# Ledger of designs, part 56: designed miniproteins, single chains, continued (3)

Each design is a single chain, and the fold is of that chain. pLDDT is the mean over its residues in the fold that is shown.

## One batch from the design tools (miniprotein)

Design m9912
Fold by ESMFold2-Fast:
Structure m9912 (fold): chain A 62 residues (1-62)
Amino acid sequence: MSAAEALERARREGRSVAAAGIAELAKHGVEPTEEQVEALLAADAAGDGARAGALVREMLGL
């Protein structure tokens, strides 16, 4: 999935934490998988900012 498409989806669904994470991936030229986007959206929906941050770091290879 393109980072731009994932970002549009997160913004449309009102998921600000997921949107911020996807924007960071886009800044670094990382294209998230559909499964990674679903995981970020689920973490945001649960209010789990720590999990969302951990997922973004894993996707960045940190």
Scores: mean pLDDT 83

Design m9913
Fold by ESMFold2-Fast:
Structure m9913 (fold): chain A 59 residues (1-59)
Amino acid sequence: LSPEQQAIVDELAAEAAREALETGRVDVDAVRKRLEEAGLDPEQVMPLFERRALEHILA
């Protein structure tokens, strides 16, 4: 991933983690849509997104 694409994944992961911690939910469909808008394949980058989101949650 380019630095710009990595920043997008990290930003979305941090927001999703905060949402999950505050509400107990994450809108995976919205995340998928944002990744597609960035020109990323959600299937390809979802493992990275999940890993980063989990790191934010468990930190």
Scores: mean pLDDT 77

Design m9914
Fold by ESMFold2-Fast:
Structure m9914 (fold): chain A 78 residues (1-78)
Amino acid sequence: SALEEARKLYAEALKAAAAGDDEKGVELAVEALEALGAPEAAEVVREYAERGGEVTPELLERSERAMEELGRLVREAL
């Protein structure tokens, strides 16, 4: 299932981060969100990392859309 694939990728992301490989951790977290069916959230995370944690007004607006997308997926899974 998409949830199982996303969970596996998320676990690998945590392992990469624990090993100090932040770039691979971010890559795997983006892949986990894409596997979950949350492309807006995946793109926001990628751009946030590429900007070194800088939050622009455009990124903030897109993060609101990403949260709506995640909310729909959670409701559909319940």
Scores: mean pLDDT 79

Design m9915
Fold by ESMFold2-Fast:
Structure m9915 (fold): chain A 94 residues (1-94)
Amino acid sequence: MEKLLEEFSELAYEEVLAMGGDEEKLKELEKEFGDKFIASVILLLQTTAGLDLERAKELAEKVWEEVKNKSEEELKEDIEVIREKLEHAKKSEE
């Protein structure tokens, strides 16, 4: 489970960067909150939904708890979906 959660958080981080997320701001959020997934979701919510930091953090923490409560099989399926999206995005980047 821990290895799958680490892989999921790494993929979420890469997805936000592939979507044009600010790498410097993402690294600052990772240092502040100590978690790549939380940092990734916070940046995404701030940039796409205009949420403030406190609200984005609250929602990111709730989503992360839901991910941690998934079975290994469900988490593997989610990882594959993110990988396919990232591969497609990288091929579309000219």
Scores: mean pLDDT 77

Design m9916
Fold by ESMFold2-Fast:
Structure m9916 (fold): chain A 81 residues (1-81)
Amino acid sequence: KEEVEKLYEEFLKKLKENPADQKNREEYQKMMEEIIEKVKKIVGEENSETIKEIADLLVQLAVDPNDKEVEEKLKELIEKL
């Protein structure tokens, strides 16, 4: 849980400072994959619905890092882990 929270905070901070473009898209993709990998370890790989929901919200946040609703939903889901 704490690792996921830390990775999410780092991802969000980087996105707000450096919005996704061709240069950093691969880095952000890797960060999202690391977050999802840690989530899978906490909830179990069988909990595909929760994993997919978090993954979809991370992608939405990468597109619009100032979307407060997406940010809040992700934070709530991660806190529920």
Scores: mean pLDDT 76

Design m9917
Fold by ESMFold2-Fast:
Structure m9917 (fold): chain A 72 residues (1-72)
Amino acid sequence: SVADEVLKLAQEIKDGKGSDELYKILSKLIVEPGRAVKIAEEFSKKYGVDLSGYDPIAVGAAVEYLERQGKI
């Protein structure tokens, strides 16, 4: 599912295995943490997923990455 792809990408960020584009998106969201948290909360609400244990900035970056790919 799209939700599973977002969580997989967030885990890849944590493990240092993200793509260059994914880390580029992450670096922009680090300077706007409130925006990243809002994206993560809206994702959690829309897909009914528990984000406990996930970095909201990493989740926000994963969501934006998939939006750019036309997958979300």
Scores: mean pLDDT 86

Design m9918
Fold by ESMFold2-Fast:
Structure m9918 (fold): chain A 98 residues (1-98)
Amino acid sequence: MLSKEELEELLRAAREALERLERLLEDPSATREELREAADAVAGELSAVSRSLPELAYEAAEAVLELRRLIEEGAPREEIREAVERVREIVEEMEKKA
């Protein structure tokens, strides 16, 4: 569906969105709303990538759903970091297949 170059650009956007969320988690003043907005950005970028890598689509959707749930429920930042780590692993798997 997408060229390799277009897929690599989408993966870069997903990585940048994830890095922004990780930076917010290091900032104790970051609000739950800011974390939710950053997680929504990650969800959007991964949804775009998943259309070109359907074998990872379910895992990506599940990991993002869990991440968003933890943020919405006000889970401890350590638990949110673990969910972000899971999303990062999936992005790395997508990058290896691109």
Scores: mean pLDDT 83

Design m9919
Fold by ESMFold2-Fast:
Structure m9919 (fold): chain A 95 residues (1-95)
Amino acid sequence: MEEERKRRATEGGAKAIGALRALADVNPLMKKGAEQATREILELVSERADEVQKRGEEIAAELLARYKEDPEKGRREATIALNQGLITLQEYKKE
């Protein structure tokens, strides 16, 4: 149970941060907001911040590769990943 909660925090945070990084890289107007949101997420998951950042970088790379192949599909996938990550983090935060 405790390990499952930690997995949700790590996976949710990584997806949210990865998606924010990918979206900010393709839209400079989002850069400041994405940086602030990333800091807030890392503070929320502080105990796992290093793991979350590492997985987030991996997810960002995957999403950016998708943008290179198909920008519309890449944006859709990044938006889905962001929403799923934020929902998972909200569930973690309520606990």
Scores: mean pLDDT 79

Design m9920
Fold by ESMFold2-Fast:
Structure m9920 (fold): chain A 59 residues (1-59)
Amino acid sequence: MEKAREAAEEAARVAEENGSRGGAATILGQSIKAAEEYGEEVGVEGAERGKRAALEGRL
């Protein structure tokens, strides 16, 4: 859980820096939920995808 939470917080921060507060909240919530239901690695992977989408302006 700790790694998934850290990855989700980092991805949410990047989304906020790129002007997507809604995207940041969604990334944080979905990544933590995925980690709780499917395991930490799934949560980390989801957070990394969200961070990439934010950097590419796809949120």
Scores: mean pLDDT 76

Design m9921
Fold by ESMFold2-Fast:
Structure m9921 (fold): chain A 64 residues (1-64)
Amino acid sequence: SDPELDKLVKELKSQGLTTPEHWEEALERLKKTSSYKQSLSMPSPISKERIKQLEDYLKKGLGY
């Protein structure tokens, strides 16, 4: 469980941004999180795997 991502999921749900057509908006908000920024500082390929995990967490939270 990631408290920052859980908060983002709740905010996106409250704003109705829960459909696949809103994914780009959700992704831009994910990119502003500390969790995402920390993932970018990791060496490849770990950075890519971490980013995918964060994206999958967000999609699962939004009901994709």
Scores: mean pLDDT 82

Design m9922
Fold by ESMFold2-Fast:
Structure m9922 (fold): chain A 84 residues (1-84)
Amino acid sequence: MSVEEIRKELAEVQAEAARLVEEVEEKGLTEELAKRLVELARRIAELHVEYAKLTKGEEAAKEVEEKAKKVLEEFEKKLKEAVA
């Protein structure tokens, strides 16, 4: 993907995440909504890794990927706790 394509897809995924947050505020956090939020967060992380790879190279992309993995694990854990 080009940098421009990545930026466009990031904006689209972030907009979808904002809509899901609105739905959580209205309906409460369900397992279904939590799963969808995790899926979008993973996609955002993938796009950030691709962006880093194109703009800063492989080493920077690995650092972003490792950081994103830890953030995603914490995010998923917090969402599961919030659903219970």
Scores: mean pLDDT 81

Design m9923
Fold by ESMFold2-Fast:
Structure m9923 (fold): chain A 70 residues (1-70)
Amino acid sequence: DTIKALEELRKEVSKKDTISREELLAMIDKYADKLSPEVVARLRAFADLADEYTSGQAIHVLNTLIELEK
């Protein structure tokens, strides 16, 4: 269930104030087998855009992907 995996990833992201690219990629990889290949590709492309993100920035992207999967 891609939506549930995205919600779990969002919950894990929300425990941090900031997330490095490496940390975000590791979180994505942890849930990759539960996500569609298209969603994984989009999340990895987002992670590659910067060295660090606020949790709010990452949550915004995850919320957008959750809405697209509904």
Scores: mean pLDDT 84

Design m9924
Fold by ESMFold2-Fast:
Structure m9924 (fold): chain A 100 residues (1-100)
Amino acid sequence: SMREALVAEIEARLAAALERIRAATSRDEVVQVADEFLKWVVTLAQTRQHPAVDEIVALATEAARRIAALAESESDVERFKARVAELLRETTARIVALIR
């Protein structure tokens, strides 16, 4: 179905983002990857005019805010990567639940 295809695309893009975060050598690279992923999800929801677009935008905005806060408080690159990865997985699971 179109919903299954959309979920698969989002999950594949998340997997790619998580691999890039694992390979990242700085917190700035982690922020860039996360921002690119969240912006892509928002653009996809807006372009598709999905019924849950406002909720998806709110979830992505909150994730971006939390990542910004982590960038100010977590100086260790490996802990920062782990925390951002967990936040992206959590946020994506909530977005996928809205699309199902």
Scores: mean pLDDT 89

Design m9925
Fold by ESMFold2-Fast:
Structure m9925 (fold): chain A 101 residues (1-101)
Amino acid sequence: SELERRKRRLILFAEAMKEAFKKIITDPEVQEKASREFDEVIKMIEEAQTPEDIEEAALKLSRVFQKAIDDANLTPEQIDKLVAEMNRLYAERLAAEEAAA
């Protein structure tokens, strides 16, 4: 269904964000907190039953992402690296899903 496709793509994106932060953030406490918050959002996406639930989860994901950047005190150069890594991991995850179908 369209709902299941949107959920799956958002989960892959959230997982890519989580992995990218784990690679870029060196502070273990900030890394652990961010990882936990991404896991909470992934659970929200998995439990979503309506398009409105997905939109709420997507907004939460954006807030978690921005808060993790702020908490880690990332430089503009580190943010650029984070975004590049996130996009690379997301593309790899999408390709793997297509190969599994």
Scores: mean pLDDT 86

Design m9926
Fold by ESMFold2-Fast:
Structure m9926 (fold): chain A 74 residues (1-74)
Amino acid sequence: SSEEVDEVRERLAGLAYELSEIEVNRDDIPPEEAIKRLEKLKSELEELKKQFPQFADETDELIARIEKLIDELK
């Protein structure tokens, strides 16, 4: 349904916004806290990808950004 697709897009936008906030403020966040937040975002994106495989490209892009940032913070 269009409503379900719109809800998924809104959730993706929210997760992307949270990721961008962590990226912008990473020097002001303790690395362990940033990694914990990033791992939670990754888990939510992986669950969303499993439920809505039509958004796989968008979720994979965000997951790749998260994994790169986690590696930089370790």
Scores: mean pLDDT 86

Design m9927
Fold by ESMFold2-Fast:
Structure m9927 (fold): chain A 69 residues (1-69)
Amino acid sequence: RTVREALESALAALEEELAAGRDPTPLLLVFAHELEKMGEPELAARLRELARAGDAEGAVRLIRETLES
């Protein structure tokens, strides 16, 4: 599984949680941990910061911007 595939899965899952009105924070933390294990500790740290801030929309934006790079 590539980092791109992990980010695509994360984006889809986070958008589903937001559309359903559920708290996406647990998924953000799971994906941050997965990315850290895949060698992306800086991206993982940024996602954890957004999770602590309650900024799920910011997390979705960060993932989209990363996928467009």
Scores: mean pLDDT 80

Design m9928
Fold by ESMFold2-Fast:
Structure m9928 (fold): chain A 99 residues (1-99)
Amino acid sequence: PPTDPALEEQLRAEAAKALAIPEGAKVAELGKELGVPQRLIDMAVVEVARSPDKEAALQEALARLYYEAGELEKAIEALKASPRPEAQEAAEELEKELK
């Protein structure tokens, strides 16, 4: 994790622009509700904004926020909602952690 103030300010600026898209706004809203650290919210919002598949990226970002909040069952559900194979594999790995 960068401790460089310039890199953190750049992340914040990119996240602010990403809030203009509906998927980015949803990620930020959930992250605040769950009490996730702002830096993790900013990173997730930027990842959604940069993704060519914003719907898949939204589900994966929501899963990350749920995971950080300890909401493992909701994280698994969000990963399963993504059409990406990598998200399905991540859901299977989390299900094994619950067993």
Scores: mean pLDDT 80

Design m9929
Fold by ESMFold2-Fast:
Structure m9929 (fold): chain A 68 residues (1-68)
Amino acid sequence: SEEEIERAIALGALLGAGTAESAREGARVAQKAYDEARRNPELAELAEKAREMYERNLATYQAMVAAA
């Protein structure tokens, strides 16, 4: 549902602010939300937000791994 996708995006943001492991999990959650939202044209804006959250979390994870 739309609310589930919005909650997943919010959870992705929270997880991305933590450890490398939580940022990786945040990317996974956001990717699932993106895959769900992109199947419904009415949710195109949420799909874009989920994609941005996925990319942000993935970048955060990669930066933390590189810094270790």
Scores: mean pLDDT 83

Design m9930
Fold by ESMFold2-Fast:
Structure m9930 (fold): chain A 90 residues (1-90)
Amino acid sequence: ITEEQKEELIKALEEASKIPGISIFVSGNSIYISYGTDPEAKKAAEKLKEIAEKMPDLIVKEEGNFLTLSPNGSPEGEKLMEEAKEKFGN
């Protein structure tokens, strides 16, 4: 992951968190995006999935109404998780 790609994903996550029906949180070493059943929230989650899938250092999974982003063990993925924890961590 490049710095620019990391900034793009973090910015996209921040914008998505403003959409009604979307909740973004960090638990363990993964970013969870809950989008429920709302059509607009689902479209935003699909866009986030497309951005994240371009990043080789991330594992992207869709589980029910959750989009899950996890680092693949690379240093670049770990740095992304640190920034996400600061912005979306509990």
Scores: mean pLDDT 76

Design m9931
Fold by ESMFold2-Fast:
Structure m9931 (fold): chain A 66 residues (1-66)
Amino acid sequence: SKEEAIEEILRALRELGVDEKTLNAFKNIIKKYGIEKGIQAAYLIARDAGRPELAERFKEILEKLK
């Protein structure tokens, strides 16, 4: 479900060390622009943090929701 996808991404971002303010910004992106834009933002964060495997996982989540 979309809710499960959001929780998986939030858990992964917390594990990555993203602060609470950035997590809240991610939640706000989903509220304003939808889950696809939120996942795209999470993908960029994971890639820029040097976690290409995590970025690929977020991409897979996005594709499964289309």
Scores: mean pLDDT 82

Design m9932
Fold by ESMFold2-Fast:
Structure m9932 (fold): chain A 74 residues (1-74)
Amino acid sequence: SAEEELRREAERLIEEYVRKYKLSEEEKQQLRTLVEVMLAGLAERVAAGKLTLEQAVAILRIAIEWFIEELKKS
């Protein structure tokens, strides 16, 4: 399903960014919370045909990248 595919892509992104930026356990939990909040809405819109899977993944990637950049500035 679109939700399963989007969740798989989200898990890959989380693993990639946690490893690349050596996120702490607390930062990893914050990232996971952000992703879970976004996944529910994005998956529903993909299933309804209002977003493509590619667009939903791009939105997740932008949000994750922004979150990581903000962590580095604090």
Scores: mean pLDDT 83

Design m9933
Fold by ESMFold2-Fast:
Structure m9933 (fold): chain A 65 residues (1-65)
Amino acid sequence: SKEEEIAKLKEEIARLKEKAKELVDQFNQASAANAPRETLAAIQKEISEVAKRIRELEKKIEELE
């Protein structure tokens, strides 16, 4: 059903939001430790990719309404 598909998408979004929080924490820890610019850029790239995936899934939910 649409309801079951929406529920699964919401669960995936919740998991991705938790991953984004972990990546932000990782970025803050690396920044505090004066990690190389390349390391910080790599974490920021992962954060951006997770944010893009969340947006795509949210759009999918809107299309299923």
Scores: mean pLDDT 88

Design m9934
Fold by ESMFold2-Fast:
Structure m9934 (fold): chain A 130 residues (1-130)
Amino acid sequence: MEEMREKLLRIAKVFEERGNLELAEIAREGAREGLSLEELLKRIQEKFPDWSPIGFLVLLLEALGYTKEEIVEKVAEYLKKLGMSEDLVEKFKELTKNLTPEEIAVLASALEYLLLEGAPEEHIRALLEG
């Protein structure tokens, strides 16, 4: 309980340092209320449905001590919910084996953008292959 509160306060500091004062306040309130990570992420997504920062999800999970494999699995599930095919999700997981969490955040953000813009699968495949 105390450990989770400290982790949420660390997340609030990261948001504040990046100039995201509203996200910092949400994280600080979540720490005060004793929210889990999943409850905090749900609150952020509900508040900013048109601005889904997948990059923030990656960095939050890293800040909370999630392993790279756990981060990749959660990101892959999110991309699949956005309409990414199973084959492309598997290619994404394979590519991330040699990437840092920051590089995964950049790649995931690019994939989110293409999916939200309704880009054809060929464009997503090209990004994952080249």
Scores: mean pLDDT 74

Design m9935
Fold by ESMFold2-Fast:
Structure m9935 (fold): chain A 66 residues (1-66)
Amino acid sequence: STIDPKKLEAEILLAMALMIYSVSKLAGKATQKDIELMKKYLKEMEKLGASKEDLELLRKMIKEME
């Protein structure tokens, strides 16, 4: 089976978001630029048709960073 390009792109965005979140948690702080970037990834993932579970995970990470 061929990889769905939209699914792959959404998975990459989630992985990037997880890295930003992990760095923020380890540092004990989040920058506004990181929060804005996470929100941009959320919007792009929604456009790509990411799963409800992945979108909810990213929303929770954003709330914890705020």
Scores: mean pLDDT 84

Design m9936
Fold by ESMFold2-Fast:
Structure m9936 (fold): chain A 83 residues (1-83)
Amino acid sequence: KEEVLKKVEEEGYKIGKETKDLEEALKKSLEYAEEVFFKEENGAINEKGEPLFKLPPPEALEIYKKAALEGAKKGYEERKKEE
């Protein structure tokens, strides 16, 4: 889970750095976070039907969104500094 969140933040950073508008960067990073969440978290159960991750789906989705937004903001700010 922590490794996946790091990848979400890293992808958010790339989106933020490559996107000209902050609003568009945040939107794209949130879309990516939701896609990753539904693939990794929402459908991930073990042989006993137990969630593979400790957090309920709503709380887990918010953590993914937060990681993506932090990455995107950081990437966007770095792009602005290079201008």
Scores: mean pLDDT 71

Design m9937
Fold by ESMFold2-Fast:
Structure m9937 (fold): chain A 100 residues (1-100)
Amino acid sequence: SEVLPDADRTVAGALAYLDTVAARHPELRAFTDALRAAIRHAAATMDPVRTATFASALMIVAQEALRDLEAAIAGLERLGRELDLPADVLARVVAAGRAA
């Protein structure tokens, strides 16, 4: 499917971006590691298009965390509700963000 290569590129791009954030902002490493783990969990349990949408959303959360971590965590909680994210995955990412 033409859509699958685009979804795979989006996921790879999001993971690469999170690595870049962690390298430049070591204080956010636990948070970005939790976001990467959430994307990998999605890739194992969701279809590729849903995984790409989720990965893109988490990349935006990481971008917002660079400006305001508390606002990014609040945005993630709202986004998790809108995208029907698993509660345990969401709770883990929020906990990692608050520990940073």
Scores: mean pLDDT 76

Design m9938
Fold by ESMFold2-Fast:
Structure m9938 (fold): chain A 108 residues (1-108)
Amino acid sequence: DPAAEQQRQLALELLRELLEGKITLGEFLERAKELGLSNEALLAAIQELAKEYGITLIVEEATEEAFRLALSTLIYAIETNRRGRTFRISPDLTPEEVYEQARAALQR
């Protein structure tokens, strides 16, 4: 699907800007919403970007909670040099806790 591929590419570019410190997590979430990016496209982009850092993320379902937790996990893994690791996304964290973890990582 060309539209799905376009959304994935837009999500990847936006995620790169976030990780490079060009935009804040809040700006990232606002832009993703404005662009109409699906949870599936955002999650696929996070998983692809994680592979570039040597990180494997396993996510069972494409929900907003899974997306936020995957993003938080990726930021944490990059910050703590956890490259070559595999992380399973757990539903035990609330979206608020995931957001706070991601925000803290980006403010360092």
Scores: mean pLDDT 70

Design m9939
Fold by ESMFold2-Fast:
Structure m9939 (fold): chain A 57 residues (1-57)
Amino acid sequence: MRAKAQQLVNQLEQQTGTTRSDSTRQALIDKIIDLNAQDLPATQAGMLVAIDRDYTD
């Protein structure tokens, strides 16, 4: 699970063209694991986009 969450965060960083701090990456990974351990990555992709907007704004 954690490896998949980490890959999602890496993909998000590539999509946005922004490198996140280590603490932000860890927070995103933990949130993905917490929110839905069974339905990664599809369900969490939308949530990651929403979270990313909050962090960039």
Scores: mean pLDDT 60

Design m9940
Fold by ESMFold2-Fast:
Structure m9940 (fold): chain A 104 residues (1-104)
Amino acid sequence: DAAAATAAWRARVAEAQTALATLSPEEAREVGEAAEKIAEALAAAGAPDSTVGGLYAFSGLAYAQAGDREKAVEMLRRAAELYAAAGDDAAAAVARELAEEVAA
């Protein structure tokens, strides 16, 4: 069920955003940088696109919380491309929506 899958992804994003909102902008930036580096290392090691996409999505949410809109959009767009490549259209759609919201 595409609607149920999209709703589940939006719920996970809301949970992540709630957790990240407890951090200072500096702490959120450090989390974003760590997640981005882990995503890059796992991609180089041949990890599944869905796993790498999840880390870029989390990195993007953390950068958004830090106020780094440019990095947030970059990470969320990378997540959307990886989720689409993995066949997770619901996750890809949510990541694209988040990138557009942050870029506005």
Scores: mean pLDDT 88

Design m9941
Fold by ESMFold2-Fast:
Structure m9941 (fold): chain A 87 residues (1-87)
Amino acid sequence: MRAEELARGFLNTRKLALKLYLEGRYEELRELEEELLKLKEEHPEAYVVLDEERKPQLFYPSAEELKKAGEIAKPFLDELEEEYAKA
């Protein structure tokens, strides 16, 4: 399901960003954010997320697919934020 793949992408992206932040790897975090932003600027209709191999992927979701992906990802994103807030 496309919404599930996009949800996984949101989780992969956030997990990597939080890991880099907590490990003090701020240059790598900045490089990641710049790469994702550049792809978004080149493809403004796309949602740029990371796959399981941490490679950028472009998704062109409908509003309904985006909403479903957010709903699928939300409990896992909230759990990640709680885990990292304790660190």
Scores: mean pLDDT 81

Design m9942
Fold by ESMFold2-Fast:
Structure m9942 (fold): chain A 110 residues (1-110)
Amino acid sequence: SEEEERLVRVGKLAITVYLLTPDVRVAAFAAEIAYRDPKRLEELTAPTPDVFEKLRELIAEAESRVANATPDEQRRALRILKEAVENLLKHGVSPEQAKRLLAAIDAELA
């Protein structure tokens, strides 16, 4: 579905964020920001020369959200990330990275 395709894109972005900065909370807020802004998601997943700078900006924004988030806001972001990562696994996308990220999500939600 269109929703599953969006979640796969969000999940791929979240894996990239987690590889650059291995903090599941940062990956979760990056996923939520991208999920709620389809235009920004397209910009962040496009193979453009400035994508790395856009990823750095997203990571900085996600880190700011981690610092200021309530526990409920963090749980909402983690649930969006979990749904995105489960869709990666369902579609056989980056299974090793997706399984690792899923374990980190489940540990944080416990």
Scores: mean pLDDT 89

Design m9943
Fold by ESMFold2-Fast:
Structure m9943 (fold): chain A 63 residues (1-63)
Amino acid sequence: SKARSQALMEQTAAESKGAGAKSYSSNIDESTKSLSNQDAIKKAEELRKKEEEEKKKLEELLS
């Protein structure tokens, strides 16, 4: 069991470190996830700008 546990840990560690050349499918998945994160950040920034514009309009309306 100890030998199997060590082999499994080494395999997991090697996979975790990311073997670029042999992981085309994993690279595609990572690219897709990275793209989603970037899109989420952009959406958050757009929402912040909209809130600032709404606040400005509200102040003008109240004035």
Scores: mean pLDDT 63

Design m9944
Fold by ESMFold2-Fast:
Structure m9944 (fold): chain A 96 residues (1-96)
Amino acid sequence: MMSVLDFLLDSGVPEAVAREIAEILAKAGINTLADLLLLPSSELAAIPGLGTRRRQLLAWADYRRFPGVWSVRELARRYGISQRTASRAVRRAEAA
């Protein structure tokens, strides 16, 4: 199964930020894309240390890989960001 780092890199997240996100998720026990996808939205939203920009990049990467699986509202809830931030992530993913 693909690692979180490989998923982020394949989605176009810059390497330095992808490594930071992968390390934070690894501390929460999330090492693979399967771990990330199986994690309940409430638990993912509650992960400390990610910050708004890294959460926005996760939502952007998720939408690029799996377009249409989540609504803007569900992406916002899942990644612990505002609907405005999630809407921006979706627009950037659709433009790429």
Scores: mean pLDDT 80

Design m9945
Fold by ESMFold2-Fast:
Structure m9945 (fold): chain A 91 residues (1-91)
Amino acid sequence: LYRKRAEEELKKTEDLANQAINWATQAAQTLPSVRPLAQQAIDQANQLLSKAKEALKEPDPATATGLINKYLNELQQLADQTKAQFAKAAA
């Protein structure tokens, strides 16, 4: 039960990370001034995704789910902050 939940939360984390990375990559190609911000966001998203994947290896499924949820929340915050920074840079 908990292991399946951890896998579902990891999929959400992977989907969000991929969406954020693709969006940041497109923004960097369109607006060179945001390239440093886009690269920082991509690096942070990849780090959080890597941590989430490692958390799935945790023997206790409940602990794995908790850690993955923590990284998912951090990814959501990163996405929101990056969008705000891009809007500011584009203005």
Scores: mean pLDDT 79

Design m9946
Fold by ESMFold2-Fast:
Order: sequence, then C-alpha cells, then structure tokens
Structure m9946 (fold): chain A 67 residues (1-67)
Amino acid sequence: MVEATIEGEGPMNRALRELLAKARSDREQIEAMDRFAAEWGPVADQDSLAGVDRSGEYLTLDGRVLV
C-alpha cells in the first residue's frame, strides 16, 4: 500500500467519481463517500505524506470536482 502513487485521475479518484456518478441523492453520495474513505482512506493518507498532496487533486475528495 505504501507504494501506491496516484497522479492526475488515478484509480482512487476514478473510483470515487464513479461512485458519486451512480449516487442519485445526497444520502447515497454520503454513503458512497463513507465507503470510499473506509477503503481508500489509508492509501490516500500514505500518498499525501509521500507528497502527492502537492497536486491538489486529493483536496477535492470531499465531494467537489476532482481536478
């Protein structure tokens, strides 16, 4: 897991975007984000410490556009 490197629209960002795209209500979006955080949260935290946070894309994981 510590070797996960995600730049641009990586698999983690893509998975979140797909989950949000399938969610039709804010309740479903909240559940999708909660599940995503439980599954990818540790990886995202490791990547942030590795410097990927400088890309800014992970800063939008709280439900905004992933850029």
Scores: mean pLDDT 53

